Designed miniproteins, single chains, continued (2). Designs and how they scored, part 46

Each design is a single chain, and the fold is of that chain. pLDDT is the mean over its residues in the fold that is shown.

## One batch from the design tools (miniprotein)

Design m5668
Fold by ESMFold2-Fast:
Structure m5668 (fold): chain A 90 residues (1-90)
Amino acid sequence: SFEEDLEKALAMLKAVVEAARILESYGADPKTAFLAAVRAASIIAEKGPEGREEAEQEVYDLLKPSVDEKTAREGARKAAEAALKVYEEI
C-alpha cells in the first residue's frame, strides 16, 4: 500500500541521514558521506542483515581515497550498523 511504501521511504531517508552524519564525523566530505550513506541504506533495504558486509565494503571503497584505511574501515562499519538498526526498528 502507499502507507507501507511511505514507511519504507521514511526509513530509507532516516538511514541515509544517520549514516551520513556518522561518515562526516569520521572525516568524509559531505558529498562522499551522502553518496556512501545512500549506497549502504540501499543495500540494507534490499538484503537486510545479509547485506551488512557488502554495505561495509562499498562504504569503505568510497571512503578509502579520502581518509586513512583504519578510519575508512571503522566509519564503514558504523554506517552499516546505523542503517541496519533503522530497518530493525520498523
Scores: mean pLDDT 84

Design m5669
Fold by ESMFold2-Fast:
Structure m5669 (fold): chain A 91 residues (1-91)
Amino acid sequence: SEEEKAVREAARKAAEELRNLYKEFITPDMEKKIDEIVEEAAKRALADTSLTPEQRRAVARGLTMQKGLELLAEEYGLESVSELWEFIKKK
């Protein structure tokens, strides 16, 4: 459906933003995990029937970004997303 396409596109755009911001820190293995995060975020947003179409797109985008940042922190052995910002900026 058009709604399903819009929700998946919102998740993909969030993943594209993540890839653009952290392109030098994303490995081939992480690319596969990011694609899985996109699909999981979209499925979760679409499964929540209490949400409006606009809210589903926002949830898909937000979950993709959150889980993507968590993946980056985990892959580099960081304890939190806040440590990721410092690591990327100076370390």
Scores: mean pLDDT 80

Design m5670
Fold by ESMFold2-Fast:
Parts: sequence; C-alpha cells; structure tokens
Structure m5670 (fold): chain A 79 residues (1-79)
Amino acid sequence: AAAEEVRREVLRAFQAIIAGNLDETVEHLRRALEIAREAGFPEEVIKHLEDALTAAENGDAQTAMEHASRALGLIEGLS
C-alpha cells in the first residue's frame, strides 16, 4: 500500500509537470515524501524524493522529474 501510494503521488506530480503546474507538482511530491518517511523507506528513496521536491520548488521541472523517476526505480526493488 505505501509503495503504491508514493507511486500514485509521484505520477500525479508528473501529470502536473506536463500541465505546467509547479505548485501542484510541489504538493504531490510533498505528499509522496511524507508517506515514504512515515513508512520507513530506505534513505536513498527519501533523498531522491527530497531532491525532486527541492528542484520543483526552484522551478526545475526536468531535475524534479529525474529524481522522482529514480525514487520510483528504487521502490520497484523493495521487498
């Protein structure tokens, strides 16, 4: 459930980036990060979500998408 919820929020952030809505992107990345922290995800996942959020807050949609994508890849490896 937690991995699915983080994935859902990150995918919503990607949709917001495509729509040009960085405020919505920041909101969804914050939700993803909160869920990941509460669920005790690995530090590398948390770091990439934090870096994605920072990039989105700075208006860097490309860097935000890259870090969010890396976090999703790491989540796929969770057992």
Scores: mean pLDDT 83

Design m5671
Fold by ESMFold2-Fast:
Structure m5671 (fold): chain A 68 residues (1-68)
Amino acid sequence: ERQAKRDEVIERVKKLVDELFAAGKPREEIYQAAMAEIRRLAEEYGLSPEDRREVTAEVVKYIDEKLA
C-alpha cells in the first residue's frame, strides 16, 4: 500500500534523525543525512513525487521541532 510505504520511510528517517541528534551532530549534518536517506529510500520503495514531498515535509518539520 502507498500509505504504508510512505509511513515506513518516514519512520526510518525519523529514527536516523533521533540517532544523530542523540550523538550531538550539528543541524546541517542531520539535514544532509536525512535528505540523503529520503532519496535512497524513495528510490528503493518506488515512492511517487507526491509521496516524496510529503515525506520530506514531515521529516523537515520533525527536525525543526526537535532542534528548536
Scores: mean pLDDT 82

Design m5672
Fold by ESMFold2-Fast:
Structure m5672 (fold): chain A 119 residues (1-119)
Amino acid sequence: SPLEEALAAAVEVLLEIAEFLEPKDPEFAAQLRTLVAFVRGLVAEGTPEALATALRVTVGALLEAVDRVLADPRVSEEEKKAVIDRAVEVLRRLARHATPAERAAIDAAIATLRAQEAA
């Protein structure tokens, strides 16, 4: 389904961020990998309730992971921009499958990330 494809793309971005953060923040990288395993289990279950939970958990994890990257002074501005661009791409895909309230929150988060990229 388009939602399952969007979740798979978002999981790939979370794993990319986990790999990037591993040498700097191995505990958080391990937490992201555990969360990815949980999301994959929900997608495999395939119920509407499980997929809705997977979407909410994945959005929260993406926003926290990006915040961790942006807060790290060891990360270059070019690397921060690349992480924002990747996260925004998958957040936009997930927003298409979110409730109106969840979509409004995702769109607001994307606007905040784009403003941080411009600063």
Scores: mean pLDDT 88

Design m5673
Fold by ESMFold2-Fast:
Structure m5673 (fold): chain A 79 residues (1-79)
Amino acid sequence: EELVKNIRKRAELGDPIARLVLAYLEGEEAFQKEVEKLRNDLKKILGDLTPEEQADFDTFIENARRQAEAVKKELEKKK
């Protein structure tokens, strides 16, 4: 309850990790849509990503997924 409320506030402030976490809690399809949205937004700003920029983005998404999994496990313990 409190955890989800705090994550929503962070997402409203523009935290991309918080937005990815909320999407993951809706399901894998929602998470993938949010990832694609972030990727498209990044391409709009920077153009075509270099191999290094693509690797950094992939690392960022993987870190966000790990955070989302941890949040989901905590919420499942309360069910």
Scores: mean pLDDT 78

Design m5674
Fold by ESMFold2-Fast:
Structure m5674 (fold): chain A 64 residues (1-64)
Amino acid sequence: MEIEKKREEAKKLEELGKKALEEGKYEEAQEHYEKAIKLYEEIGDYESAALVAVNFLKAVILSL
């Protein structure tokens, strides 16, 4: 199903964002998290989108 494919893609992007964040690649982490948030929103998974948004903000703060 389309929704499941988008969820899998969002999870992969979330994992890439987390890895980039752990490696100090804050701008790369932001890009991955932003894409993951958009996909979660498209499938109506606002809970996952909100959780990823917290990590996105963390990456933004750490890049400053």
Scores: mean pLDDT 83

Design m5675
Fold by ESMFold2-Fast:
Structure m5675 (fold): chain A 63 residues (1-63)
Amino acid sequence: SLEELLRKIVEVLKANPDKKYTKEEIAKAIGVSLETVERLFKELNLTNFNVFKDFDPNAPVVR
């Protein structure tokens, strides 16, 4: 589900709060394709992955 993928991404981001992640690094970390990550972010209107900080303020920025 979309919620389950979001939780996995947030867990990855929280694991290293000083690290900046790319879409490719996120895809590799949660075990999905880059296409899946890009599609998820488009469906959620996530243009800049910094929006994860609005969901969880302790999450690092994604670039």
Scores: mean pLDDT 66

Design m5676
Fold by ESMFold2-Fast:
Structure m5676 (fold): chain A 97 residues (1-97)
Amino acid sequence: MEAIEQEVKERLGKASLQEHKDALLILDVNGDGQLSFGEFRAAVQLLTGLSDEELPDEVMERLFKEADKDGDGYVSAAEFGDLAGLSEEEKAELESL
């Protein structure tokens, strides 16, 4: 389980800032800058290339909870960037979408 969480974070960190922007723009259907659990899962799959079989719900729920710093049940663009290991400058660009 922990090995899968680390693999997700490593792959998210290898994705470009533009790939993160594209994923967030496509998946934030409400335009409120917040990702629901379903949108978060889709963003992880899009950016990492991992399948549903490689990303069991328990792993995804733990990653979502880790990203959701304020515990509101949504992940902001900045919180998603934090999970991916993005810089403060890169996170600021994601928040400006």
Scores: mean pLDDT 76

Design m5677
Fold by ESMFold2-Fast:
Formats: structure tokens, C-alpha cells, sequence
Structure m5677 (fold): chain A 81 residues (1-81)
């Protein structure tokens, strides 16, 4: 399942997990998108900033919240509107 694939990517960790996790942000499963966003925040790689900014517009509130937390962990200030 896609969740099993995500779990394998999470075991990789570090920079090697960044691009696969960015692809999981496009998953149809909001739980997969949420976990991918949090994992990108834990890794803290700046390549994740733009994909996470897009995830702030996600249809699922939990995914939007995860993206916000992830950006804060990376040290990115989210612009106030």
C-alpha cells in the first residue's frame, strides 16, 4: 500500500527521503500527505519549503496544520496575509 511505501521512505531518513516525501505530498490519501509533511519538517531540508508552502493550501485541515508545523521546524516564517 502507499502507506507501506511511505513507511519505507521514513526509514531512509535524511536527504535521500526528501524527494520521495515531496511526491507523497501529492497522494490522494490525506493521512499519507500529513505524515509526509511532518517527515519533511523533521528532516529540515530547504528543498521542502516550496512543496510545504503548497501543502498549506491543502483541502484537508490536518495536512495544512502539518505543513505549518513542518515549515516552523525548518525555520521558515510563514507570511501573514
Amino acid sequence: SEMDELEEVLKLGGEAAVEPLIEFLKSKDPEVRRLAALALGDIGHPRAVEPLLEALKDKDERVRRAARVALERIGYEIPAE
Scores: mean pLDDT 83

Design m5678
Fold by ESMFold2-Fast:
Order: sequence, then structure tokens, then C-alpha cells
Structure m5678 (fold): chain A 66 residues (1-66)
Amino acid sequence: METRTEEYLLPNAQALGDFFARLRAELEADPRVKRVEVRIENVDGAPLSEVDTATFRATVTIEREA
């Protein structure tokens, strides 16, 4: 099993929505993908529930069949 982790900075809620749409399309195109984990945090490291900021850090972990 191969694991790849990618990190993105998303400047607003619109960019976050566009990011998820792209991720969905990429997953549907790759039959080797077994699991996807997405973590979304504020840029200052606080959880989304604690700060009022439009900037998000998205960490995507994709597991593929080796």
C-alpha cells in the first residue's frame, strides 16, 4: 500500500468548495485509491471551531494499492 500526503492553503470558503470538487473528480478517475483522509484546520493551527478565519489548511492523505 502506498500513502501520499499533500497539503494545501485555501484562502476562503469558495476555494475550499472548489478543492473538494476537484478531489472528488480525481478519486473517481483513479481505481487504485482505497482510502482518502482529509483534515481541515485554520492556518494558525487552531481547530475550525475556535477561530473566525477565512483561511484554511487542508491535509489530504491518499492510500493506493501498491
Scores: mean pLDDT 69

Design m5679
Fold by ESMFold2-Fast:
Structure m5679 (fold): chain A 90 residues (1-90)
Amino acid sequence: DKEVEEFAERSLKIGKELAEKLLKADPSAKEGAEAILEAGEKLAKKAKDVLYMSYEGTSALNYAMSRLGPGEEEFRKRGEEHLKKAEEVR
């Protein structure tokens, strides 16, 4: 899902920007800056884990559906696409 990928990227970017702004305003706030960076990294990792599980699950579902009814080729293509996205996120 594009929104989850964008959320992961924004979490890292916002964390970095806020940490840099904090250190520029107060160089002694290193612990606060590190906490902000860690929070951004944790949110990005959770988003990636959810995205990976989502792509794996939807890939498996699409492969199963490709055997059951009309649109078999389309479901197979979606399964392959989602599996590739899972591999790219992992």
Scores: mean pLDDT 68

Design m5680
Fold by ESMFold2-Fast:
Structure m5680 (fold): chain A 55 residues (1-55)
Amino acid sequence: SETAKTLLEDFEKKLEKMSEEQLRDLAKSLGIDTSGLSKEEIRKKILEKAKELLS
């Protein structure tokens, strides 16, 4: 939906402004294993989870 797209785009922009530590903390709270992942990979995993929740 258009609303879900807007929310995902806003969320992605917010993730881009987060530090690696903030991204790791957020991912951990969502049950995502961040071991061995780069900042970009963590961001992608968080977005994947958000898309799943909005689908």
Scores: mean pLDDT 79

Design m5681
Fold by ESMFold2-Fast:
Structure m5681 (fold): chain A 80 residues (1-80)
Amino acid sequence: MTLSHDERIQTIDDIIATMEQLVAQGNARAAELLARLKPVLDELKERIKAGTPLEEIDAWADATAAEDLRAFGEVYLAAR
């Protein structure tokens, strides 16, 4: 089951909103990760809007941000 371009954009917006919520709660690690990931997530949205194939978007995201996305997952789980 593959997400549509619009669903992927919505998911990215939801991730950004979640990070911003953690920053508002005083999570310094979330602030660091948001500063690093926000340009990557913005570029992902632009690639989706440009009609880049989903396979290319997924490959680019994995190559560009895999470690920061993993670190965000750890911060998210620790903050719950």
Scores: mean pLDDT 75

Design m5682
Fold by ESMFold2-Fast:
Parts: sequence; structure tokens; C-alpha cells
Structure m5682 (fold): chain A 118 residues (1-118)
Amino acid sequence: MLTLTESGGGTFKEGSSVTLSSKISGNYENIAHISWWQEAPGEPLRFVAKISGDGKKILYDERYKGRATISQDKAKKTYYLHLKDLKKEDTAVYYTVAYDSETNRLVFGEGVKVTVVG
């Protein structure tokens, strides 16, 4: 079974950067694509970024272009979201969602909380 475990959350200073990680357990090669989603307090889930399993196709929501970078490390079986120049509006829970091509199912991570203070 494919599982996603996010890490890298915590409390950060305004103007700093953070790299969030999503560690994949199970068959990493079955990931057709993975996406990062933001759940800010009182706001709906917002798409941030998406990457194909081969790392060649990347999409960003326009609100996050230039601020967010999505990447992968196949050796570590990990996907990353790098957020730079953190602002109070970046305070949210961040989730990964992967499409498992073997089961034809979406797999959800548990989420990781980022709090920006300053």
C-alpha cells in the first residue's frame, strides 16, 4: 500500500524559507503524479503545485509561481515543496495527494502544519 508522510513543518519567522517533505512508503514508481495543497485557517483547500512521477511535468497555481518550488529525490523516495519569503498568509496545513497508478486511487498524506510569525 502506498503511504505519504509529510515533515518539515513548525514555526518560522516571516521572511524565512521552509522545505516541506513528503516521504513515500511502498512502490514509489507507481506514483503517476503528486500534488501539494494548502489548507489555511478559515479558507478552502487551495492547489499549490503538482509534479509527475518522472519529475518532468510540473504545474503551479498562479498564486504560488515564483514563491514555491516542487521537486523530487528518487533515491530518498521523497517529494519536496520549497516556500521562500514566508508571509503570515503561508500559515496553513500542507497536504500531499498522490495518484497511485497501480490501484487507480488517490492517496492522501496526514498533513504538516506551518506557522509563520513575525
Scores: mean pLDDT 86

Design m5683
Fold by ESMFold2-Fast:
Structure m5683 (fold): chain A 114 residues (1-114)
Amino acid sequence: MEEEVDKKALEEVRKIFLEAIKRVNEQRPTDEEIYRLAVETVSRALEIVSRLYEEAGLTPDLDRILDIIREAVEKSVEEAKKQGLDPEAIERFKAAVDRVLDALRAGRPVPPPS
């Protein structure tokens, strides 16, 4: 049950991060806009993972949720590279996501765009 939920969560979260990378690639947004997109995408990912675990009758800890999200990000980055998306767009979005995830794991407020 738990392994099946993790697999489903990983796949759903991977899709939303890939969509976000594609938007950065197409729209060439500012660092502030990329950071805002990263915050929104991570928030959606947290909600998806939590919902899937709740539907399965499980209560995940935050560290587990963050590990699933981080693996999904890595998979979305690899898929984006295979699709020929701009390495700069991929790197900029990944850096913003990593910043959000690091803040959440440390129990700190999400840092503002700078």
Scores: mean pLDDT 81

Design m5684
Fold by ESMFold2-Fast:
Structure m5684 (fold): chain A 60 residues (1-60)
Amino acid sequence: SAVLDALAHHAAGIGGISVEEARRILLAGARGEISDRELAEALGISPATASGATALLRAA
């Protein structure tokens, strides 16, 4: 998914984690395996940004 790839690269650049780890965390959030709050904490982003990211991934 182009959306997943773009979000994973952006999150990795912010959080100092690998693109591969960011991709796994984003997929877990999109699948409902973790909450938007847990996703925000894991990636070092705001809860609003996390909610928007999971919404984009579910729409893609």
Scores: mean pLDDT 80

Design m5685
Fold by ESMFold2-Fast:
Structure m5685 (fold): chain A 62 residues (1-62)
Amino acid sequence: SEELRLEMEAGARMVALAVAASLGDEEARRALEEVSRLIDAGRYEEALRLAEEAIRALRARE
């Protein structure tokens, strides 16, 4: 289903955010918390969009 696809794609991006957070990136940690909250609320499109934005921001800092 579309919802399952969005949830899986958000989950994959959450792994990248979790790795960054484990290395001390405070913004990645906050993004991970927000994405998790959106998924728990069933807001999968917003969760995926936020996760993609957070990853782009991390890449821009590298």
Scores: mean pLDDT 80

Design m5686
Fold by ESMFold2-Fast:
Structure m5686 (fold): chain A 63 residues (1-63)
Amino acid sequence: SVEKAVELIMKEAGLSREEAEIVKEIVEKNPELSLEELAEMVSKKTGLSKRVAKGAVKLLREA
Protein backbone atom coordinates (compact mmCIF):
# COMPACT_ATOMS: atom_id res chain seq x y z
CA SER A 1 0.00 0.00 0.00
CA VAL A 2 2.84 2.44 0.84
CA GLU A 3 4.63 1.83 -2.49
CA LYS A 4 1.31 2.32 -4.31
CA ALA A 5 0.83 5.62 -2.41
CA VAL A 6 4.26 6.83 -3.62
CA GLU A 7 3.38 5.83 -7.22
CA LEU A 8 -0.01 7.59 -6.91
CA ILE A 9 1.68 10.85 -5.80
CA MET A 10 4.15 10.63 -8.72
CA LYS A 11 1.30 10.06 -11.20
CA GLU A 12 -1.31 12.50 -9.79
CA ALA A 13 0.93 15.36 -8.55
CA GLY A 14 3.70 14.96 -11.16
CA LEU A 15 6.45 14.41 -8.57
CA SER A 16 9.71 12.51 -9.08
CA ARG A 17 10.18 9.27 -7.12
CA GLU A 18 12.71 11.06 -4.88
CA GLU A 19 10.22 13.89 -4.13
CA ALA A 20 7.36 11.42 -3.50
CA GLU A 21 9.53 9.42 -1.06
CA ILE A 22 10.39 12.64 0.85
CA VAL A 23 6.63 13.40 1.14
CA LYS A 24 6.02 9.86 2.48
CA GLU A 25 8.84 10.09 5.05
CA ILE A 26 7.78 13.56 6.32
CA VAL A 27 4.11 12.48 6.70
CA GLU A 28 5.03 9.18 8.45
CA LYS A 29 7.56 10.78 10.86
CA ASN A 30 5.26 13.72 11.77
CA PRO A 31 1.76 12.24 12.40
CA GLU A 32 0.95 15.09 14.85
CA LEU A 33 1.42 17.92 12.31
CA SER A 34 -1.43 19.61 10.40
CA LEU A 35 -1.79 19.46 6.61
CA GLU A 36 -0.47 23.06 6.39
CA GLU A 37 2.62 22.31 8.56
CA LEU A 38 3.41 19.13 6.57
CA ALA A 39 3.02 21.02 3.27
CA GLU A 40 5.46 23.73 4.48
CA MET A 41 8.00 21.09 5.56
CA VAL A 42 7.71 19.24 2.21
CA SER A 43 7.98 22.51 0.26
CA LYS A 44 11.18 23.53 2.12
CA LYS A 45 12.75 20.06 1.78
CA THR A 46 11.91 19.49 -1.94
CA GLY A 47 11.67 23.01 -3.42
CA LEU A 48 8.11 22.27 -4.63
CA SER A 49 5.51 25.04 -4.35
CA LYS A 50 3.37 24.97 -1.19
CA ARG A 51 0.29 24.27 -3.38
CA VAL A 52 1.89 21.17 -4.99
CA ALA A 53 3.30 20.00 -1.63
CA LYS A 54 -0.14 20.33 0.03
CA GLY A 55 -1.77 18.32 -2.79
CA ALA A 56 0.84 15.56 -2.45
CA VAL A 57 0.40 15.34 1.36
CA LYS A 58 -3.40 15.16 0.94
CA LEU A 59 -3.11 12.37 -1.69
CA LEU A 60 -0.80 10.33 0.57
CA ARG A 61 -3.16 10.71 3.57
CA GLU A 62 -6.15 9.61 1.43
CA ALA A 63 -4.29 6.58 -0.01
Scores: mean pLDDT 80

Design m5687
Fold by ESMFold2-Fast:
Structure m5687 (fold): chain A 74 residues (1-74)
Amino acid sequence: SLEAEARAFIEELRRLIERARETRSPEDVREILALIARFGETVDLRALSPELRAEVLRVLAEANELIQEISDAR
C-alpha cells in the first residue's frame, strides 16, 4: 500500500539522515537525494493521510536542512 511505502520511506530516510549527520560525506548526501527522488516518482503525497503526509514533509525538511549544512561546510 502507499501508506506502507510512505512509512518505509520515512524509516529509511531517517536512517540515512543519521548516517549523513555522522559522516557528512557527499556519498551519503547523494543517497538521501536518490531516495527522495525515487519516492517522489512512486508516491503521490495527495494520496496519503494528512497525518502521514505531515510526517513525510517533516522528515524531508530535516533532510534538506542537513544537506544545506553539509554543503555550506564544504
Scores: mean pLDDT 85

Design m5688
Fold by ESMFold2-Fast:
Structure m5688 (fold): chain A 115 residues (1-115)
Amino acid sequence: SKKDKVRKILEEALEIAREMVATLRELQARYPDNPEIARLLEEFEQVVEMLEKLLADPNATIDQAIAVLETLISVAERAVRLARKLGDDETAAYFESKVEHLRKLLEELRKIKEE
């Protein structure tokens, strides 16, 4: 069903968000005095909570799913920029691959909405 397709996309987005949080925590361990990393971690944890709440809500709309995924992409793009600013090209490339995956999931959500 349409609802099952949306749920699967949100589950994939949640997994990506959690993987990015884990990588960002590793980055924080290498740069413990960087306040931008701490702020991004807080923002990612807020988006993870939004995704978990949406997945638990039987009345969740596709518009809510799109909005949360757009927010996740925005925070993820900021993580890419921060990694580049720190000269960590490997972490930046990793985050870029996750942003690309999230953008494909967003495209799938928008397509489902038009069905």
Scores: mean pLDDT 90

Design m5689
Fold by ESMFold2-Fast:
Structure m5689 (fold): chain A 83 residues (1-83)
Amino acid sequence: SELEEKAEKAIEEVRKILSKYLTPEQVDDVEAALRLAVKRGVSKEGLINLAVQMVRDAADRAGVTPEEREKIIEEVRKILESL
């Protein structure tokens, strides 16, 4: 569907942002979870909440500063809110 194609492009943009800050394995985990959520028909708000939670946890484990973490989360929110 058009919505699924738009979601796929948004997930790819999220992946590009996260690849600057997180390990390849962490990026793959977030991408896989978001793709699965889209396939299962999770709402836009649910997808944003899932992405924010996963990015927050992954950034914390990767030793990203709180300031950079919030910047990453804001960028991810903006991408997914465009859905």
Scores: mean pLDDT 85

Design m5690
Fold by ESMFold2-Fast:
Structure m5690 (fold): chain A 83 residues (1-83)
Amino acid sequence: MERDRLLQESVRLREQAETYRKKAQELNKMAEEMDKFMGEASPEAQVKINEMRDIILKQAEYLTKQADEMEERAKSLEEEAEG
């Protein structure tokens, strides 16, 4: 019974990690799209776009780290389930 709960939780963590990795990919794509708007922007707007892009890229990195931590926790639960 407890073993099944640990395995179910590990599956949930791995699914959440995949969701976070997909969000990180979307954020990276958003940063690429921002580069297209740079050509139309004023110098002041270019500074703001660069700041936003840096924030988005840092968010993507953070989500990737969160996914890695979730996968590590899932592995620990799988090992605990084995006894």
Scores: mean pLDDT 83

Design m5691
Fold by ESMFold2-Fast:
Structure m5691 (fold): chain A 86 residues (1-86)
Amino acid sequence: MKEKEEKLKEAEKLAEEAGELFRKAAEAEAAGDLEAAKALRAEAVELLARAALLLAEIAAEELGVSVEEVRARVDAQKAAWLAKIA
């Protein structure tokens, strides 16, 4: 149980850091520094991906399935929806 709590706290911290990087990216873009803005957004996306993976690991452990299985189901559902609305 504490291990799950630690993963949740880490995911929250990563999401907060990503949010701060997106804010800094917007500030850099407003200042005309498009290269800095791009780099900051790339870093923020990486942090969000790490946070999402931690949350997926918690969900997979609760459901008794692998992270790969959860991702595969999400991807399949997305593909099915896109096919129906095309």
Scores: mean pLDDT 74

Design m5692
Fold by ESMFold2-Fast:
Structure m5692 (fold): chain A 69 residues (1-69)
Amino acid sequence: SMEEAKKRLLELIGEILRLIGEIFDLEKQIEEAKKAGDEEKVKELEEKKEELEKRKKELLEEMRNLDVD
């Protein structure tokens, strides 16, 4: 049980770090699109960032719940 919880925690940490990296890349792309005046691209990228932020929140809450067992 403890080993299973630790394995899941490591998996969650890995996914969270990946999402943080992807969000950072999207923020950079949003800035580039803003400089180019591509408002439609900015909207598309911001919506994608919103989805990743929601996924990150879900994983963080799952991680927190593992510590409450």
Scores: mean pLDDT 84

Design m5693
Fold by ESMFold2-Fast:
Structure m5693 (fold): chain A 55 residues (1-55)
Amino acid sequence: SLREELLETEIEEALARMKASIARLAGDEKKAEEYEKKAEELRERAEELRRQIEA
């Protein structure tokens, strides 16, 4: 269902954000930027799914 896809996407976004934070703490700025970009893409996907659920 769309609600299940949203939940999975939100979990993946949270995980990507956590990995970005870990990479920053480790001093790996390139890896942090890659995870931040992934989190941004997942955030956009979650917003799209929310619009479909609210329609």
Scores: mean pLDDT 87

Design m5694
Fold by ESMFold2-Fast:
Structure m5694 (fold): chain A 64 residues (1-64)
Amino acid sequence: MSAAEKAAALTPEEGRVLAYLVAGFSDEEIAKALGISRATVRRLLDRILEVFGVSSREELKAAL
């Protein structure tokens, strides 16, 4: 699957987190921008990593 197809498999909330992550935002900055807790950002990031089949943010950014 392409990166776009994997991104389409994300929930709208996960997709917003991915967009901020690609823009270079930290977990704290993403949490503040979206009005959610850091724990929620962490959970959404873990799901995004799972969808892309990668284990870290650095691998995720390289896979895009």
Scores: mean pLDDT 78

Design m5695
Fold by ESMFold2-Fast:
Structure m5695 (fold): chain A 68 residues (1-68)
Amino acid sequence: KEEAEKLLQKGKEAFRNGDYETAIKYFEEAIKIDPKNANAWLGLGAAYLKLGDTEKAEEYFKKAREIR
């Protein structure tokens, strides 16, 4: 849906700007609206990886792969 798409784009913008905490919030909101959005799960994984949480990053990357 349109709102989930907008949140995904805001998450990507925050990630690009190095604001990983804000990116996580936007990706989490996108997933609440559309839990089958693999790109939002990939964004969560990437943001947690940048914050040094490798365990959480791998869990979210696995979730993105399983959604297919």
Scores: mean pLDDT 84

Design m5696
Fold by ESMFold2-Fast:
Structure m5696 (fold): chain A 63 residues (1-63)
Amino acid sequence: MSPVEIEDIKILNDPEVQKKIEEILKENNGNIEPALKYLVEELKIGAEMAYEYLEKLLEEKKK
């Protein structure tokens, strides 16, 4: 993987980042858009990776 890809994965695996994403999703009644914006604009995560991560989180919460 390129250094940028490794950095994105590291950020997504940070417990602090995960907690913030969960808070955003809870505050917005499961609306993915604000959490996606946080990941892409503030953390500079790739849009595809951020979207896939959030999609999987919402799927897990459905169970």
Scores: mean pLDDT 74

Design m5698
Fold by ESMFold2-Fast:
Structure m5698 (fold): chain A 76 residues (1-76)
Amino acid sequence: SIMDMVLEDFRAALSEEERKLLDKIKKELEEASKQGPDALLKTKTKIKQDIIENSTIAQQLRLLPLIDEEADKLLS
């Protein structure tokens, strides 16, 4: 889909440091998912808040949708 293509473009635009950060975030979301959907949502919210506080607007526009996509995959 067009949405999947946009997310792929966001992944391609990530720096090496942002890719490593996203990999760490994926592992944190996977671990939280084992505790249930409420724990996953709480962990996602905390991670997104940390990104908002510590990243540029351009980085937020790339990372936040990718974090949502990773969390959504774990809820399915």
Scores: mean pLDDT 85

Design m5699
Fold by ESMFold2-Fast:
Structure m5699 (fold): chain A 86 residues (1-86)
Amino acid sequence: MEEALEKLKEAEKLFLEAVKAYKEKDYDLAKEKIKKAAELAIEGLKKLAEATTDEELKKALEEGIKYIEELEKKLIEELEKLKKEA
């Protein structure tokens, strides 16, 4: 559990760094930071899902992972569009 929470905290830090890069119009760095943040968030949620014996919670965590994967893809596509227009 603690290791999973540490990964989620690191994901938050990377996401904030991505927001800073976006504000500075560094879309390549923002994209890189978003990818890494999503990777760590997925790893954290995966570890929580593996640690729980509650099947309902495990299913909710697995759905959360799918949502993060979809959101990551959409954010990356949007950043790539912004880079082409800039």
Scores: mean pLDDT 82

Design m5700
Fold by ESMFold2-Fast:
Structure m5700 (fold): chain A 80 residues (1-80)
Amino acid sequence: KEEILDELLEEMAKATGISVETLRELIQRGRKKKPSELTPLERIALALENAVRQGMTKEGLRELLKEHIDAYKASKPLTG
């Protein structure tokens, strides 16, 4: 379970330029917050962790990761 999450966080780190350590910290911070208080990145990181915990297939996790990366890139002020 942890190994799959680590692989997904590494792929997200490569795609977004955010370190794996920062992504793990976003998951930890997000767990302490109410859903309405979550930043877009914290929501993405928590959703990814939750999908891994729910036993989502590797193919489903890949599609979910792609959607979250696309959403993150669209939310950046400098992606033009």
Scores: mean pLDDT 72

Design m5701
Fold by ESMFold2-Fast:
Structure m5701 (fold): chain A 91 residues (1-91)
Amino acid sequence: SPLLEAARAYVEFQRALDEGKPREEVLATAKRLADVLIELLKKYGMEEEIEQIKKNYERLLNASDDEFEDVAREFLAVAGRALTKLAQLEE
């Protein structure tokens, strides 16, 4: 299920942040989450959510080391809201 794949990518990203993994590992999990979410959001025509994921992912890529965790947590929150909306559309 694409939704289950997105949920697993979300949990993996959250765990990488919670465990204090290196920036490069956190970014790898964030990229996987963004890619899976965008493909699923495209299927449902959720353009506003796609824009929010892309914007927050780009912000994460450009974040300084000092702001990285805060920006990553914001991306996690945006991704979580998108997943909640997608779950409401799935049976």
Scores: mean pLDDT 88

Design m5702
Fold by ESMFold2-Fast:
Structure m5702 (fold): chain A 74 residues (1-74)
Amino acid sequence: MKIDEKEVEATLYHIGGHLALKDGDYETAVKWYEKAIEADPNDAGAWDGLARAYEQLGDTEKAEEYRKKAEEVR
């Protein structure tokens, strides 16, 4: 099985975002999820994670934008 370095990076960034989100570190969650979507822009979970982080930060416009992106790439 050929392991794609970008796929591994995307997975690690997604996990980092999820852990930061769970810990209430929403700015760090945004940073990790942005890295995840840079590596894999079709990761609907990373877009959803960005939306959740921005909701907690009070940026409802960005939260809605990224939620739509998550639905677009499903």
Scores: mean pLDDT 78

Design m5703
Fold by ESMFold2-Fast:
Structure m5703 (fold): chain A 95 residues (1-95)
Amino acid sequence: AEAAALKAAGATPEELFARSEQYVKERKFGPARALADLAAEKYGEEGKVNQAVAVRLRYIGLEIDYEMELKKEIEKADPETRQALLERYQADVAA
């Protein structure tokens, strides 16, 4: 897995979170969550508890921003488009 490979290569928590942000832009929330969790764990291992909490909160903010954008599109969409958007979201979250 990429998260394990990046950790083995000595990636910083900042590098791990930057990669997580990129996966959110690609709508690959599984890998994005794994990298954000790994960044938080690494901050915790370094004794940087406040940074570990901050990175988790920043990741939650990215998911909220995506859901808010999707909600605006769903509210303006016809029923057929709304169904397609929901199916896309379910596929993106499962990846």
Scores: mean pLDDT 77

